# Designs tried in a protein design run: designed miniproteins, single chains, continued (4). Part 46

Each design is a single chain, and the fold is of that chain. pLDDT is the mean over its residues in the fold that is shown.

## One batch from the design tools (miniprotein)

Design m13572
Fold by ESMFold2-Fast:
Structure m13572 (fold): chain A 76 residues (1-76)
Amino acid sequence: DRATLEEGLAVAEADAEQLLARARKDPSPELAEQLRRAGEVARGLSEQLKAAGYPELAERMEALAERLFAAAESLE
């Protein structure tokens, strides 16, 4: 169900924004690893959404993955 997917993505995005906010305030190797893992999850979801026929939702998750990976690299 598209509505259930959109709700799940909104929760994932909110969780990612909290992680990004924590990393901005108190950067650490542990947060860099958490950001990298979150990026991997977001990219995996993007691939699944694209395969399921939701390219717009897939693009949204890929954009989130890119932001999370960029933040992780900035903490190294």
Scores: mean pLDDT 84

Design m13573
Fold by ESMFold2-Fast:
Structure m13573 (fold): chain A 65 residues (1-65)
Amino acid sequence: SMREELEKQIKEEEDKAVRAYLAGDYRGAADHLLELAELHKQLGDEEGAKRSEETARKFYELAGE
């Protein structure tokens, strides 16, 4: 289903964000978190989207943005 595919993509983007963060790639981590926010919006999960956007902002701050 579309929901199952979106949930799979969310998990993959979460893993990518974590890997980027652990590698010190804060910009890359923030970019993956913005993709997560978009996936949450497609799922109708406004709270998940907001959390991902807020975390992306913090990671952009760590990247010097």
Scores: mean pLDDT 87

Design m13574
Fold by ESMFold2-Fast:
Structure m13574 (fold): chain A 96 residues (1-96)
Amino acid sequence: MEEKIKEIFRELAETLLQQVVAAARAQGKEASVAEYEEEAVAKIEPIAEEMAKNRQEAIEAFETEEAATDTASSQQLRALVAEALEKIKEIEREAK
């Protein structure tokens, strides 16, 4: 189960990075993309690990932080976490 959860987060992180790359290419700012990719991965990886390891506590923490978050990068991360939570619920439903 943990491995499946990690895979879901990894795929969603890749999708987020693809969207950032596409947006930057449309604006012609490839140099900014590389730096943002490193920062985004550094932020997403710890969260994915926490969710796989302590998913119950991680869910509660994210619900609390979502109410207090003001940064644009946190909004993007919030959307990614919401999608991941839906997939996690599907996996848990299979496992019962």
Scores: mean pLDDT 55

Design m13575
Fold by ESMFold2-Fast:
Structure m13575 (fold): chain A 101 residues (1-101)
Amino acid sequence: AKKLKEEAEEIARKAEEKIKETKDFLEQLKIAIETMAEIMKILEKLGEMKLIELSMTSENKIVAEYEDTSEGTRVKIESEITEENVNKRLVYEVEKLEPEP
């Protein structure tokens, strides 16, 4: 888990640097979405989550669909695009990769 968490933290850090250098909100959002998809693929390797879909709709909504393999449940999240909400999601996904005791 520790090595995968370090990989996810590095991916998130690089994305934050790119977002800081980018003045276009839509490009910032694209970087954040692509970064979340990479982090969720790392979670899939841990056997906790399976990413089904992560996309941006024509209505500027983020749609994320994933399967919780431990519970056999499918979760779909739709959220309106804001810089604050996207950044909070990145932090949450990284924290979920905490090293096992």
Scores: mean pLDDT 58

Design m13576
Fold by ESMFold2-Fast:
Structure m13576 (fold): chain A 90 residues (1-90)
Amino acid sequence: SMIDELVERFRKAVEEAVREGRTQEALDKFVEELSELLQELLDERPEAQTLEIADEIVEAIIEIYEMLKNNAPVEEIVEKFRKLLEKLEE
Protein backbone atom coordinates (compact mmCIF):
# COMPACT_ATOMS: atom_id res chain seq x y z
CA SER A 1 0.00 0.00 0.00
CA MET A 2 1.05 3.64 -0.34
CA ILE A 3 1.05 4.00 3.46
CA ASP A 4 3.47 1.06 3.85
CA GLU A 5 5.79 2.48 1.16
CA LEU A 6 5.77 5.96 2.74
CA VAL A 7 6.33 4.49 6.23
CA GLU A 8 9.37 2.50 5.02
CA ARG A 9 10.84 5.59 3.30
CA PHE A 10 10.21 7.54 6.53
CA ARG A 11 11.87 4.78 8.59
CA LYS A 12 14.98 4.98 6.39
CA ALA A 13 15.12 8.78 6.86
CA VAL A 14 14.83 8.38 10.66
CA GLU A 15 17.48 5.64 10.72
CA GLU A 16 19.85 7.79 8.60
CA ALA A 17 19.46 10.77 10.98
CA VAL A 18 20.14 8.47 13.96
CA ARG A 19 23.17 6.89 12.22
CA GLU A 20 24.58 10.38 11.43
CA GLY A 21 24.34 11.29 15.14
CA ARG A 22 21.34 13.65 14.93
CA THR A 23 23.53 16.54 13.71
CA GLN A 24 21.83 19.71 12.46
CA GLU A 25 22.72 18.63 8.89
CA ALA A 26 21.11 15.21 9.46
CA LEU A 27 17.99 16.80 10.99
CA ASP A 28 17.75 19.23 8.04
CA LYS A 29 17.92 16.28 5.60
CA PHE A 30 15.24 14.51 7.64
CA VAL A 31 12.90 17.54 7.49
CA GLU A 32 13.38 17.77 3.70
CA GLU A 33 12.61 14.04 3.25
CA LEU A 34 9.55 14.29 5.54
CA SER A 35 8.31 17.31 3.55
CA GLU A 36 8.69 15.36 0.27
CA LEU A 37 6.81 12.33 1.66
CA LEU A 38 3.92 14.48 2.90
CA GLN A 39 3.79 16.45 -0.35
CA GLU A 40 3.51 13.18 -2.34
CA LEU A 41 0.63 12.04 -0.10
CA LEU A 42 -1.25 15.38 -0.28
CA ASP A 43 -0.82 15.60 -4.09
CA GLU A 44 -2.68 12.27 -4.37
CA ARG A 45 -5.48 13.39 -1.99
CA PRO A 46 -6.21 17.13 -2.40
CA GLU A 47 -9.80 16.64 -1.11
CA ALA A 48 -8.40 15.54 2.28
CA GLN A 49 -6.90 19.01 2.86
CA THR A 50 -9.07 20.41 5.68
CA LEU A 51 -8.10 22.79 8.49
CA GLU A 52 -8.49 19.98 11.05
CA ILE A 53 -6.15 17.70 9.08
CA ALA A 54 -3.68 20.59 8.58
CA ASP A 55 -3.56 21.16 12.36
CA GLU A 56 -2.99 17.43 13.01
CA ILE A 57 -0.18 17.35 10.40
CA VAL A 58 1.57 20.38 11.93
CA GLU A 59 1.28 18.94 15.46
CA ALA A 60 2.55 15.52 14.34
CA ILE A 61 5.53 17.03 12.45
CA ILE A 62 6.53 19.05 15.54
CA GLU A 63 6.20 15.96 17.78
CA ILE A 64 8.17 13.76 15.34
CA TYR A 65 10.96 16.35 15.08
CA GLU A 66 11.20 16.70 18.88
CA MET A 67 11.14 12.91 19.34
CA LEU A 68 14.03 12.46 16.88
CA LYS A 69 15.99 15.38 18.38
CA ASN A 70 15.50 13.97 21.92
CA ASN A 71 16.61 10.37 21.13
CA ALA A 72 13.19 8.68 21.07
CA PRO A 73 13.27 5.06 19.79
CA VAL A 74 13.01 4.74 15.99
CA GLU A 75 9.92 2.49 16.28
CA GLU A 76 8.02 5.10 18.34
CA ILE A 77 8.83 7.83 15.79
CA VAL A 78 7.75 5.54 12.92
CA GLU A 79 4.46 4.68 14.71
CA LYS A 80 3.69 8.40 15.15
CA PHE A 81 4.12 8.87 11.38
CA ARG A 82 2.03 5.78 10.55
CA LYS A 83 -0.85 7.11 12.69
CA LEU A 84 -0.66 10.44 10.84
CA LEU A 85 -0.83 8.67 7.45
CA GLU A 86 -3.77 6.50 8.58
CA LYS A 87 -5.74 9.63 9.55
CA LEU A 88 -4.98 11.18 6.13
CA GLU A 89 -6.18 7.97 4.36
CA GLU A 90 -9.55 8.01 6.17
Scores: mean pLDDT 77

Design m13577
Fold by ESMFold2-Fast:
Structure m13577 (fold): chain A 88 residues (1-88)
Amino acid sequence: SEVERLKEEIRRLVEELKEAIKNKDYKKAVENLGRIRDLILELSALLDDVELYLKLSGLLKKTVDAILNKDYKEALKYVEEILRLVES
């Protein structure tokens, strides 16, 4: 299904994001966050789930803020929460 395709693509990008965070590759982390944001919008629109979109958008902002503050442990925590919500 289109929903499963989007979830699988988000999962792949989340794994790439986790690696970028672990490697402290700020540029790659920001690029992956932008792509994840766009896919989350597409997924939430497909599901007609505004609440999911708002929750995921909030977690994306927290992830960006954590990376900017070099709090990589918090960034990884928020990324895991994004993945959990997408899989629900």
Scores: mean pLDDT 86

Design m13578
Fold by ESMFold2-Fast:
Structure m13578 (fold): chain A 94 residues (1-94)
Amino acid sequence: MSLLDQLLARLEAVVARLAELLDAEERATMGSLMDQIRAAARAGDVARLRALAAELASLVEGHAKRNPELREELQALMTRIDALVAVIEALLRE
């Protein structure tokens, strides 16, 4: 398995934990976004990867505003997602 595949697997694991905190419609949207993130990363499309990560962040922020009791856990998971996306972007620029 490539380094990119390992980073994507780690990202998918964090996103799966985040999905457990979302409602059914948000979970479906996030699944679609993850499929697109995986495709963009494998295609080396850094601009699309960045845009999709921003859409994911917007979805999670919206959920946190409606569910303030989950805000700290959602923020911790998003920090981990942002860090993994940054590492993937750096790898794709090499």
Scores: mean pLDDT 86

Design m13579
Fold by ESMFold2-Fast:
Structure m13579 (fold): chain A 92 residues (1-92)
Amino acid sequence: SSQTARDQLTQILIDLGFSPDVAQTLATLSVDAVTGRISPEEAIRRATRDTGVTPDQVRLMIGGVGLLLRGSDVNSIRDDIRRGLDNIDSGL
């Protein structure tokens, strides 16, 4: 469910070193974008303003929500997000 995906992404982001407030904001905006409550453009704008994350990092998190909503394993998604964040930081 959307609630479960939000809670799961929040915990993933905390595990990856984001503060709880930042993780909750990013997870909420990512779920809102995937479910169509807001546009992906609006989610990126708010996330960048409120947390300082890059647009590519937000798109990665939006992708992660899609996988969570399809019932993919949370540990695998955490590892995929970690790798994706590392690749973005490395310019890949």
Scores: mean pLDDT 86

Design m13580
Fold by ESMFold2-Fast:
Structure m13580 (fold): chain A 87 residues (1-87)
Amino acid sequence: MSPMERALLGMAHIIQEELASDPAAAEEMLAKLREADRLLREGTPEGLARASEILAEILAQMREHGVSEASLARMEALAARALADAR
């Protein structure tokens, strides 16, 4: 498993844990994460820029849901790792 794949799997796990009480919100965030994964795998500069935007949207929406600062910091680190590995 690549560093990118491990990072995205880590983000998916945090989404599922933190949004366990809101399955609809969890599925929305997981759908965004799947789109980011697709764009990162395509490896185009435009795709990488859009994936970065989607990952930022996930973090913003998780923050709005009241996810802990520790989980948000971990998700931010995982997002940065996924983007770095895709380059």
Scores: mean pLDDT 86

Design m13581
Fold by ESMFold2-Fast:
Structure m13581 (fold): chain A 75 residues (1-75)
Amino acid sequence: MTPEEIREAAVRTAKGMAEKMLAAGYSPKEVAEKLLELVEKEEEILEKSDLPEEVKEAVREALEEIRRYAEELAK
């Protein structure tokens, strides 16, 4: 996968999870809190991973986009 494909896949997975939670009756604020918790945990795991730097950068960009999505959802 290209770095762009990795970023898009990660964002799509997170948004899909958010949509499923909303459909299950969770509030936008609750979903946003869960996404932010996920981002923090994934950032810690990513920095300790043996992934190539180009892949790590793509994942960091995806996590930043997911964080922004969560912040918009919480409004």
Scores: mean pLDDT 82

Design m13582
Fold by ESMFold2-Fast:
Structure m13582 (fold): chain A 105 residues (1-105)
Amino acid sequence: SDEEKKQALQEIKAIYQEVKAQLQAGKVSVDEAIEILLERLDEILAAIKDPETRLIVEMEMGVTMVALGVVSTLKKRGMPEDEVRKILIDMLDTQIAEIDKQIAS
């Protein structure tokens, strides 16, 4: 249902907001943030039984996985932790805004 889709998207948004807050507070490294995001998103996807909700979550995860891959590559190529942290925060903000648009539609 539309409400089940909204609930799943709200759960993903909450994870992004929490990880962003931890990154901003310096409570987690970029590597730790990536690990948390991957684990928590996988847990959400594994719990979804509705095929339409699953597709929406898989699409959101796909975009996030690409973003995390870019962040990991930049760090491996020697970009400073603080700069990579800022990029990851900006990417999470972009995904939060996209989820808000989907919830509002």
Scores: mean pLDDT 86

Design m13583
Fold by ESMFold2-Fast:
Structure m13583 (fold): chain A 78 residues (1-78)
Amino acid sequence: MFKIEELINLLEIVNDIRIKEEYLPDLREILEEELARAEKEIESQKGSLLPLLVRIAERAFRRLLERYGEEAFEPLFK
């Protein structure tokens, strides 16, 4: 099982953003829920996990955006 912090880093890299520190607890909760949902898919994966992990990170980011909008993040290079 991947560490939540590794998924947060992947999410930030893929989307070219930085999650604001105040929203990290909510993002961690969302990622834990998405990982639990994908548990069987992760266990059955025989090839690279990277595409699945990107999909998990993107789902978590979408849920965070639905809850807080653009307020939750900043551009990575800003």
Scores: mean pLDDT 78

Design m13584
Fold by ESMFold2-Fast:
Structure m13584 (fold): chain A 65 residues (1-65)
Amino acid sequence: MEAKRREAERYAEALRQLPVVESVEITGDEIHVTLGPGPVTQIAAAELLAVAAEVEGLKATVTRR
């Protein structure tokens, strides 16, 4: 849905601002975030943003490498 896509784009943009985030992909209402190596505080911040997106009805998945 268009409203969910806008919300997904907004969360993706916030996630891309974190140095630990390597990539963000949006497929419909699903956000897939890939995290690189970094401080646990930045990883936790990315995970909190993903949880916030899920609370708003989006699907968010976080992959670490």
Scores: mean pLDDT 78

Design m13585
Fold by ESMFold2-Fast:
Structure m13585 (fold): chain A 100 residues (1-100)
Amino acid sequence: SSLLEQLKEKIEELKKLLEESDLPEELKRQIIEVLDGIYELAEKYLKGEVSKDEFINKYNELLQRLLELMAQAQPLLPPEVARRIGEVAGEIVEIMKKIA
């Protein structure tokens, strides 16, 4: 599959893990919004709608927001669930590095 298809699959996997978790609904919503922003940015970049510099700058802002929200989520989750969510989030970051 394409990098964009792989990104979509990992984002959908992470969304499912979040929805099945006992995290506050507002925190789930905020993380999902950032994940949707990451996907939209990757799609726009691959279509040539944003420059590489603009992509890198916007992705770094979204990544910082994702990491801040994940840090808020981690102490609220069972350790095994936190680990699994962290693994999938890390896979998303690695796919985004390959897209850039």
Scores: mean pLDDT 90

Design m13586
Fold by ESMFold2-Fast:
Structure m13586 (fold): chain A 70 residues (1-70)
Amino acid sequence: MMEDAEKRLEEQLEKAIARFESTDPEVAAQLRDLQEKLKTADPEQRQQILDEVTELLLAAYRREAAARRG
């Protein structure tokens, strides 16, 4: 069950990196850094990195939504 959620988040991370490469290269670079850290992270550190990925994605999406309101 937890493995399925982690795989889904990893797939979302890959898609987000590809999406933000053209629209927000800084976010894409930060997401890539976190993806690399996930590959070598201990299970304890993995949850913290996944939380950072989630926060970055939410912030990036909120920024896009704010820009579209203008």
Scores: mean pLDDT 75

Design m13587
Fold by ESMFold2-Fast:
Structure m13587 (fold): chain A 105 residues (1-105)
Amino acid sequence: SEERREIARQAIIIEAGATALMMRAFLTEKTTPEVRALIERVMQEFTRLEKMIIYDHASREEVLAQVERGRQLVEELGKVAPKEFHPAVEKLLEQIEELEEIIRK
């Protein structure tokens, strides 16, 4: 459906943002292995979400639960990431909120 395409597109945008964060983490000496692991988990959760939407025809409730798991990881990332990462983390949270709004309509 149209809505499923919008959800998939937004998930891809979030994945791209997490990938950009990982690239920046490679260049930041203060980035710990724990921060890199959290970014990797964020990428994996939104890749899983995309698969659920495109291939599995998951229910709205299952999709929202998956988005919530991803959001919690990004919030955790915001607590432990270096200060220079905060604008990118905030942008990811905004993109996740937009994704939740698309799913809820």
Scores: mean pLDDT 82

Design m13588
Fold by ESMFold2-Fast:
Structure m13588 (fold): chain A 79 residues (1-79)
Amino acid sequence: MEHPVGLVKLAEELNLSLGELERRLFRLARHPKVADPDFFARVAAAIQNNEILSVGDLVPYTDGRLSRAEVTRILTAPV
């Protein structure tokens, strides 16, 4: 399967493998401040449409509940 350009760019920005990035995105979707049950589906669709190319592009999907620094911390924190 071809990986979306945005997913590859996010993995590169965060220095993660594609599998690690996917796992970290599930962590972000389950964060207590992310109250949207459709968060992961919305983000996945946006990545497929090349609307998310950087960590900053994820921030609007948190509806102002998380800053860019907080999103980066959640995505880069050790497992």
Scores: mean pLDDT 76

Design m13589
Fold by ESMFold2-Fast:
Structure m13589 (fold): chain A 59 residues (1-59)
Amino acid sequence: SAAEIAKLKQMADMAQQAADGAKKVSKELKGEEGKLAEERAQQFEDKAAEYKAKAEALE
């Protein structure tokens, strides 16, 4: 449904914003804290891609 697709796209946008924020923080941090922020950014990026793929599959 159009509503389900719209919700998935919104969730993808939210996850991407979280990923972008975590990437910015990872560039400012060094060592272990920087690696942790980078890993969190990747997790959000993966989640954004998953939501986007689900939305596209429903089109």
Scores: mean pLDDT 84

Design m13590
Fold by ESMFold2-Fast:
Structure m13590 (fold): chain A 80 residues (1-80)
Amino acid sequence: SVDDAVEKLTLEASEGKAKHPEIAEGIRLMGEGARNNDPELFKKGIEALRKALEKVTDPEEKQALETLIKRGEAFLKAVE
């Protein structure tokens, strides 16, 4: 499922096993931004994930990144 793919992607990033550095950076920045109520830092995380999306070729990983970006954008709209 997409949720399982997003969880796997997040876990791999937290364990230093992300295939692309931009995935780990994006997830880290989004987590820090959410924890500190910093929308600008969270937005910077989303932009890092968008850069990673250009480099990924695995369809499941691409779907997980697109889903994570979409959820992040929805969060930003809610905290305006």
Scores: mean pLDDT 80

Design m13591
Fold by ESMFold2-Fast:
Structure m13591 (fold): chain A 70 residues (1-70)
Amino acid sequence: SATDQAKQAIKARLAERTNEAVHQLTDRAKVIQINQMLAATARRIDEETTVAAVRAIEAEFLAQIEAILA
């Protein structure tokens, strides 16, 4: 389905963004936080039934990464 394709693509993009973010960090606690956030976000994505809801979760995750990097 379009939703399943969106879930796969978005989870891949979030994992890629996580890898980019952790390479910028010297704080191990923040690295752990981001990796735990990725795992929790992937579980939330798996529960959604619409592309719009999955994209909203992607936007939320990206905003959280930017807040941690600030």
Scores: mean pLDDT 88

Design m13592
Fold by ESMFold2-Fast:
Structure m13592 (fold): chain A 104 residues (1-104)
Amino acid sequence: MSAEELRKKAGEYYQQGLALEQQSRAAGGDRALLQQALDYFLQAARLAEEAYRLGDDRALPLIAGSYRQAARLAEQLGDHELARELFEKSREYEEKALELRRKR
């Protein structure tokens, strides 16, 4: 896949994660839906990281956002250690995205 194709696919997984999280909220916090949303956000982050590795810097905000959403859901599911790791990854990519934005 091209970097652009990977970034678009990452965006699709991110939107699916958001939809599942909204369904979970409507269902009173259904744990199975939250676990599915977490998986979709992790897949979005992975695909966006591949796009970034191939030179698409536009993937950086999507990586940061995906890891932040995944961290929040991991925390809600009681996996505080995973949540902290994912939150730190989100911060790293957010800082990289801000740095590139300042250079333009």
Scores: mean pLDDT 87

Design m13593
Fold by ESMFold2-Fast:
Structure m13593 (fold): chain A 91 residues (1-91)
Amino acid sequence: MEEELEKIVGPRKAAQLITAAALDMIGRLLEGRSLVEIVKEELGLTPAQARTIVRKSSRRELITLLAVHALAKEGNEEARKLLDEFLERVS
């Protein structure tokens, strides 16, 4: 996923998006939210789907997934496709 994100926006912009997603995730964790709650709310998933993603993904993969989702929300169609392919595979 990180390599695919780098192909969409380039390595510098990918690093910026990943850093922004990491800082946002840390902020939400400090507010008392769990990773499952963060993933569920951001991606619009069921609790069961969010638990599966959190269990099957590394911390780096979760941060990258949130970065791809942020880019998809801004209207990037390649990021949307990458996100949809990942969610279909882990659901």
Scores: mean pLDDT 84

Design m13594
Fold by ESMFold2-Fast:
Structure m13594 (fold): chain A 55 residues (1-55)
Amino acid sequence: SLEEVEAELRRLLSQLSPEQAAELFAFTVDVQKETNGDALAVARRALERARELVA
């Protein structure tokens, strides 16, 4: 589950511009604070955000 989410996220990251990647990084920092470092929750929200950015 986590590995599959990370693989898809890595694929989408290759499609992002440097500016979009920076935005995604800032977003994941905020999510990590909200989830107290729940890696799966962070990865899932990052994946959803990455999908929005490439749309």
Scores: mean pLDDT 78

Design m13595
Fold by ESMFold2-Fast:
Structure m13595 (fold): chain A 139 residues (1-139)
Amino acid sequence: SAMDQARAQVARLQEEMRRLTAQALASKDIEEQNTLARNMGALFAEIVKLGQEHQLSEEELQAALDFFLDLLSTLSVEQAQYAMQGFEESLRSAIRRGYRISPRTAELLKEFVDRVHDELKLISEIEKERLLRTIEEAQ
């Protein structure tokens, strides 16, 4: 089914995110580390789009968000910040192309942004406000 194909694609994207995270951690080149982290964050935006397009459950979306949080926690602060930048840039690009998310998906993403700010300390208050505005624009 289309849903089974979407779930398989999410699993493939999560494995690619793990691979990019492992490569970033193994790299001795700071520019390569930051690029790999940014690309990993951009892949997470693709998971969000697939989840929205194929109406993945709230539980499946929350599991994907928790997975991304776990990967962010393994990276250095700088690398994790580049991953968040990659996520934001990819999400903003999708919005410009007319992609929209449900109010419930937006709520889950806002809770995720709060955790990234409050628990992980990866983004400033200004960056948090910008991300929350981007999520609201996606609705």
Scores: mean pLDDT 88

Design m13596
Fold by ESMFold2-Fast:
Structure m13596 (fold): chain A 89 residues (1-89)
Amino acid sequence: MEKEARLAAEGARAAARAGAEGKGAAGEAGGALAAMGAALSAALKHGEEGARAAAEAAREGARRAIEEGGDEEAGRLAAEAAENAAEGA
């Protein structure tokens, strides 16, 4: 669970940073997919509790990256992707 939550947060942070650094849509999508995959993995391995933990970690990761100069839209979309994956599992 904690590993999946950490990966979800890192994915959301990577998406926000990629947007701000001008790495383009591919970098943003890569981070969002990583966050989504981590949330789905948490849901499949640890059920609803793991899904919620990963989604919350993705939101917190995005928030922190945005505070550090990351792209707000990219971070928000990555966190939403993680939440949607968690809810769909």
Scores: mean pLDDT 76

Design m13597
Fold by ESMFold2-Fast:
Structure m13597 (fold): chain A 87 residues (1-87)
Amino acid sequence: MAAGIETIASFYSLTLDPEKAEELEKLRKQAADAIEKGDYESAIEYLNKAIEVAREAAKTASPEDKEILNYGIERLEKVKRKLEEKQ
């Protein structure tokens, strides 16, 4: 299991916004499905959207939540970079 996908799931505990939690779950499933199919282009798009949602959450988060969100973003960017190398 890709650590980046697990990090997306952890954002549900940090965002008290049900719309963002639902969006992150959808993006996690779409990214995982794309990776399994070898569709790295679509996977990168879904990861970019997840990173954007996390960055928006980080703007209004407490310092503690912001640290966790930034850690998650870093992990997602690492997964994205590895997928970009395969294109």
Scores: mean pLDDT 71

Design m13598
Fold by ESMFold2-Fast:
Structure m13598 (fold): chain A 81 residues (1-81)
Amino acid sequence: ADEEALELAAEGSKAYKEGDYKKAAELYKKAVELDPGFVFARIAYAIAAEKAGDLEEAREVLREMAARSPEPLSTTLRKEI
């Protein structure tokens, strides 16, 4: 299941490397939709969407992801604090 999210993130990274930030953001967004706990894809999506100029869409997606996965991130932070 998470393997499909990893594949989409890899394609997103390739698009990002090629300077296609819109395509990278779209691919990372799909990876996040498959695995909301995929922190790398979430961060990569935010950066790619910002570079593409799609800040409004990035805000909406990040808000939805935060609502779905606040607990896993909170647990990880507690281990570091």
Scores: mean pLDDT 71

Design m13599
Fold by ESMFold2-Fast:
Structure m13599 (fold): chain A 74 residues (1-74)
Amino acid sequence: SIEELIEEFKKFTEKNNLKVEIKDKEKAVKELEELFKKVFPHIDPEFAKELIEELSKNEEDLGNALGYLRHLTK
């Protein structure tokens, strides 16, 4: 579920010290959309949209997702 995935991002970023401070929320959301395309090119677009909308409600969750996906694109 979306909630389980958000919790997984949080646990992963906390364990690996990958937390990202969100300075520009709109820029962060755009980066997150591009990173999802790179890391999960076959993800269901509807699921990805719902996940990004949920992450966008909370700056900490958004930062955790960015930290996770940035790590996977290194």
Scores: mean pLDDT 81

Design m13600
Fold by ESMFold2-Fast:
Structure m13600 (fold): chain A 92 residues (1-92)
Amino acid sequence: MKLTLELLRDGEVVARRTAEVETVEQLYEETRAWFREARDLGADRVVVTVEAETPEQAKAAADASVRAGLDEGFRVESVEHYGTRAVVVFAR
């Protein structure tokens, strides 16, 4: 599955990260590392996009990204599901 994070500060993208991951556990660890980077960069908003092979995988990946963001001190603003794609928006 494909994972993309956009790190925003004052409405501007300050960093973008993309990875291909095989498991939800890998997605959780990768996402958590990038949320730590978001904190270090002073990002106030993070947009996580997940693209998977099935809607069930996309949902599981979105749920894992929610856990990663919450564990790193971000709050969830929105979760949108588009079949095999999910977009999760976080704020501090």
Scores: mean pLDDT 87

Design m13601
Fold by ESMFold2-Fast:
Structure m13601 (fold): chain A 76 residues (1-76)
Amino acid sequence: MLDEVEERLREATRGLSEPFREAVVTAVVNQLRAGNDLETILASLDQLGRLGIARGEDPERVDEATQRVKEILEET
């Protein structure tokens, strides 16, 4: 079940502002449900990070969250 992964993703992104945090979690969970490969999910995550920064998110917070999400995905 994805519930445990979703909770881990929420904790990994706790430094991000809403609604961007929920957008990242939702995008990753939806791609995992779709059976997308790791490379595809990471490319999508990188694109979302760039969009978040363009909208005023702290780049250091985005980088930290992206690294934590990547580690979770590599373990799953």
Scores: mean pLDDT 81

Design m13602
Fold by ESMFold2-Fast:
Structure m13602 (fold): chain A 87 residues (1-87)
Amino acid sequence: SALEEEVKRLEEEIKRLEDEAVRAYLEGDLASMVEKLEEMIRKLEELYELLSKSEDPEFQEKAKEVKERIERLKKTLEEVKRQLAES
């Protein structure tokens, strides 16, 4: 379905951004890591909106997981921003 394709596309984009954030961290580029984490949060919020409007019980469960991931990632972002400010 179009919804399944859109979900997979967003999940692939999020994974790419996560890989880029990890690379930035390994390179010591905390500023780029912050940018990639902020982009990930935006894409996860898009994914959450898409999933939460679905009638599919599988997507409703995924929406709950995505919401929890957003909350955890926001905490990680605040910690990385703190480290960048102290550098």
Scores: mean pLDDT 87

Design m13603
Fold by ESMFold2-Fast:
Structure m13603 (fold): chain A 71 residues (1-71)
Amino acid sequence: SQQHLQLGLQLLKQKRFQDAVTHFRQALRLDPDNAIAWFYLGTAYRQLGRDDQADRFQRQGDRLTSRSSSL
């Protein structure tokens, strides 16, 4: 999970957006509650011009973040 997230982030920084998507999806298969991975997936899709999918992933991350407000 953490390894795929970090690899995806490095690829995103290198502007290799399609490769970054692959690693973020693998991170989410291992940990679907990882809000950060959903946000990065949204960022990658937005850079690919897939705004509709980017908005869906952003909303999923927002939903997960709002549930983690119980300290």
Scores: mean pLDDT 80

Design m13604
Fold by ESMFold2-Fast:
Structure m13604 (fold): chain A 100 residues (1-100)
Amino acid sequence: SAEENLAALNALVDRLAERLHTEPSPRVRAVVRGIQAGIAAFAERAKEEGLSPEEIEERVLSMSPAEVLRLLLEEARRRGLVTPEEEAALEALIAEVEAE
């Protein structure tokens, strides 16, 4: 459900924030940068498609956290906004989330 997807996304964000504060490794920073690049890329795609904020929210909350991360990575990769290190770090996070 949308509520379950929102709760799962919030839990993922909290885990990443905790890792960034407790163990701010280059890998954790690469994950965060990859996600930021993906969000920027997706925002441009949504603008090109003429999506309203409500349509964006409905689309995102219809997806699992792993599907959202995959979408962000694909959009960032298509626009050349991620480094190989950031792509690898985000792929590793997607695999961890898919295993849950």
Scores: mean pLDDT 82

Design m13605
Fold by ESMFold2-Fast:
Structure m13605 (fold): chain A 66 residues (1-66)
Amino acid sequence: ALDTGTLVKVAKALFLKSFENPAPDTDLSQAREKALAVLKAFEVPQELHEEESQKLVQALSQLLAS
């Protein structure tokens, strides 16, 4: 079994990679929903979902600005 930190790291990498070539007007509500779905798929503890999904959306915003 992977530790929680590793699960979050993998989830983040897959989430960001799926948006590497995003649509020009990526909807932040869609980004949040997808972030939560990835965290749930990797069975990240529910108590971390809000914090980690916010960090994923934050990282996506930075990626799109680059």
Scores: mean pLDDT 73

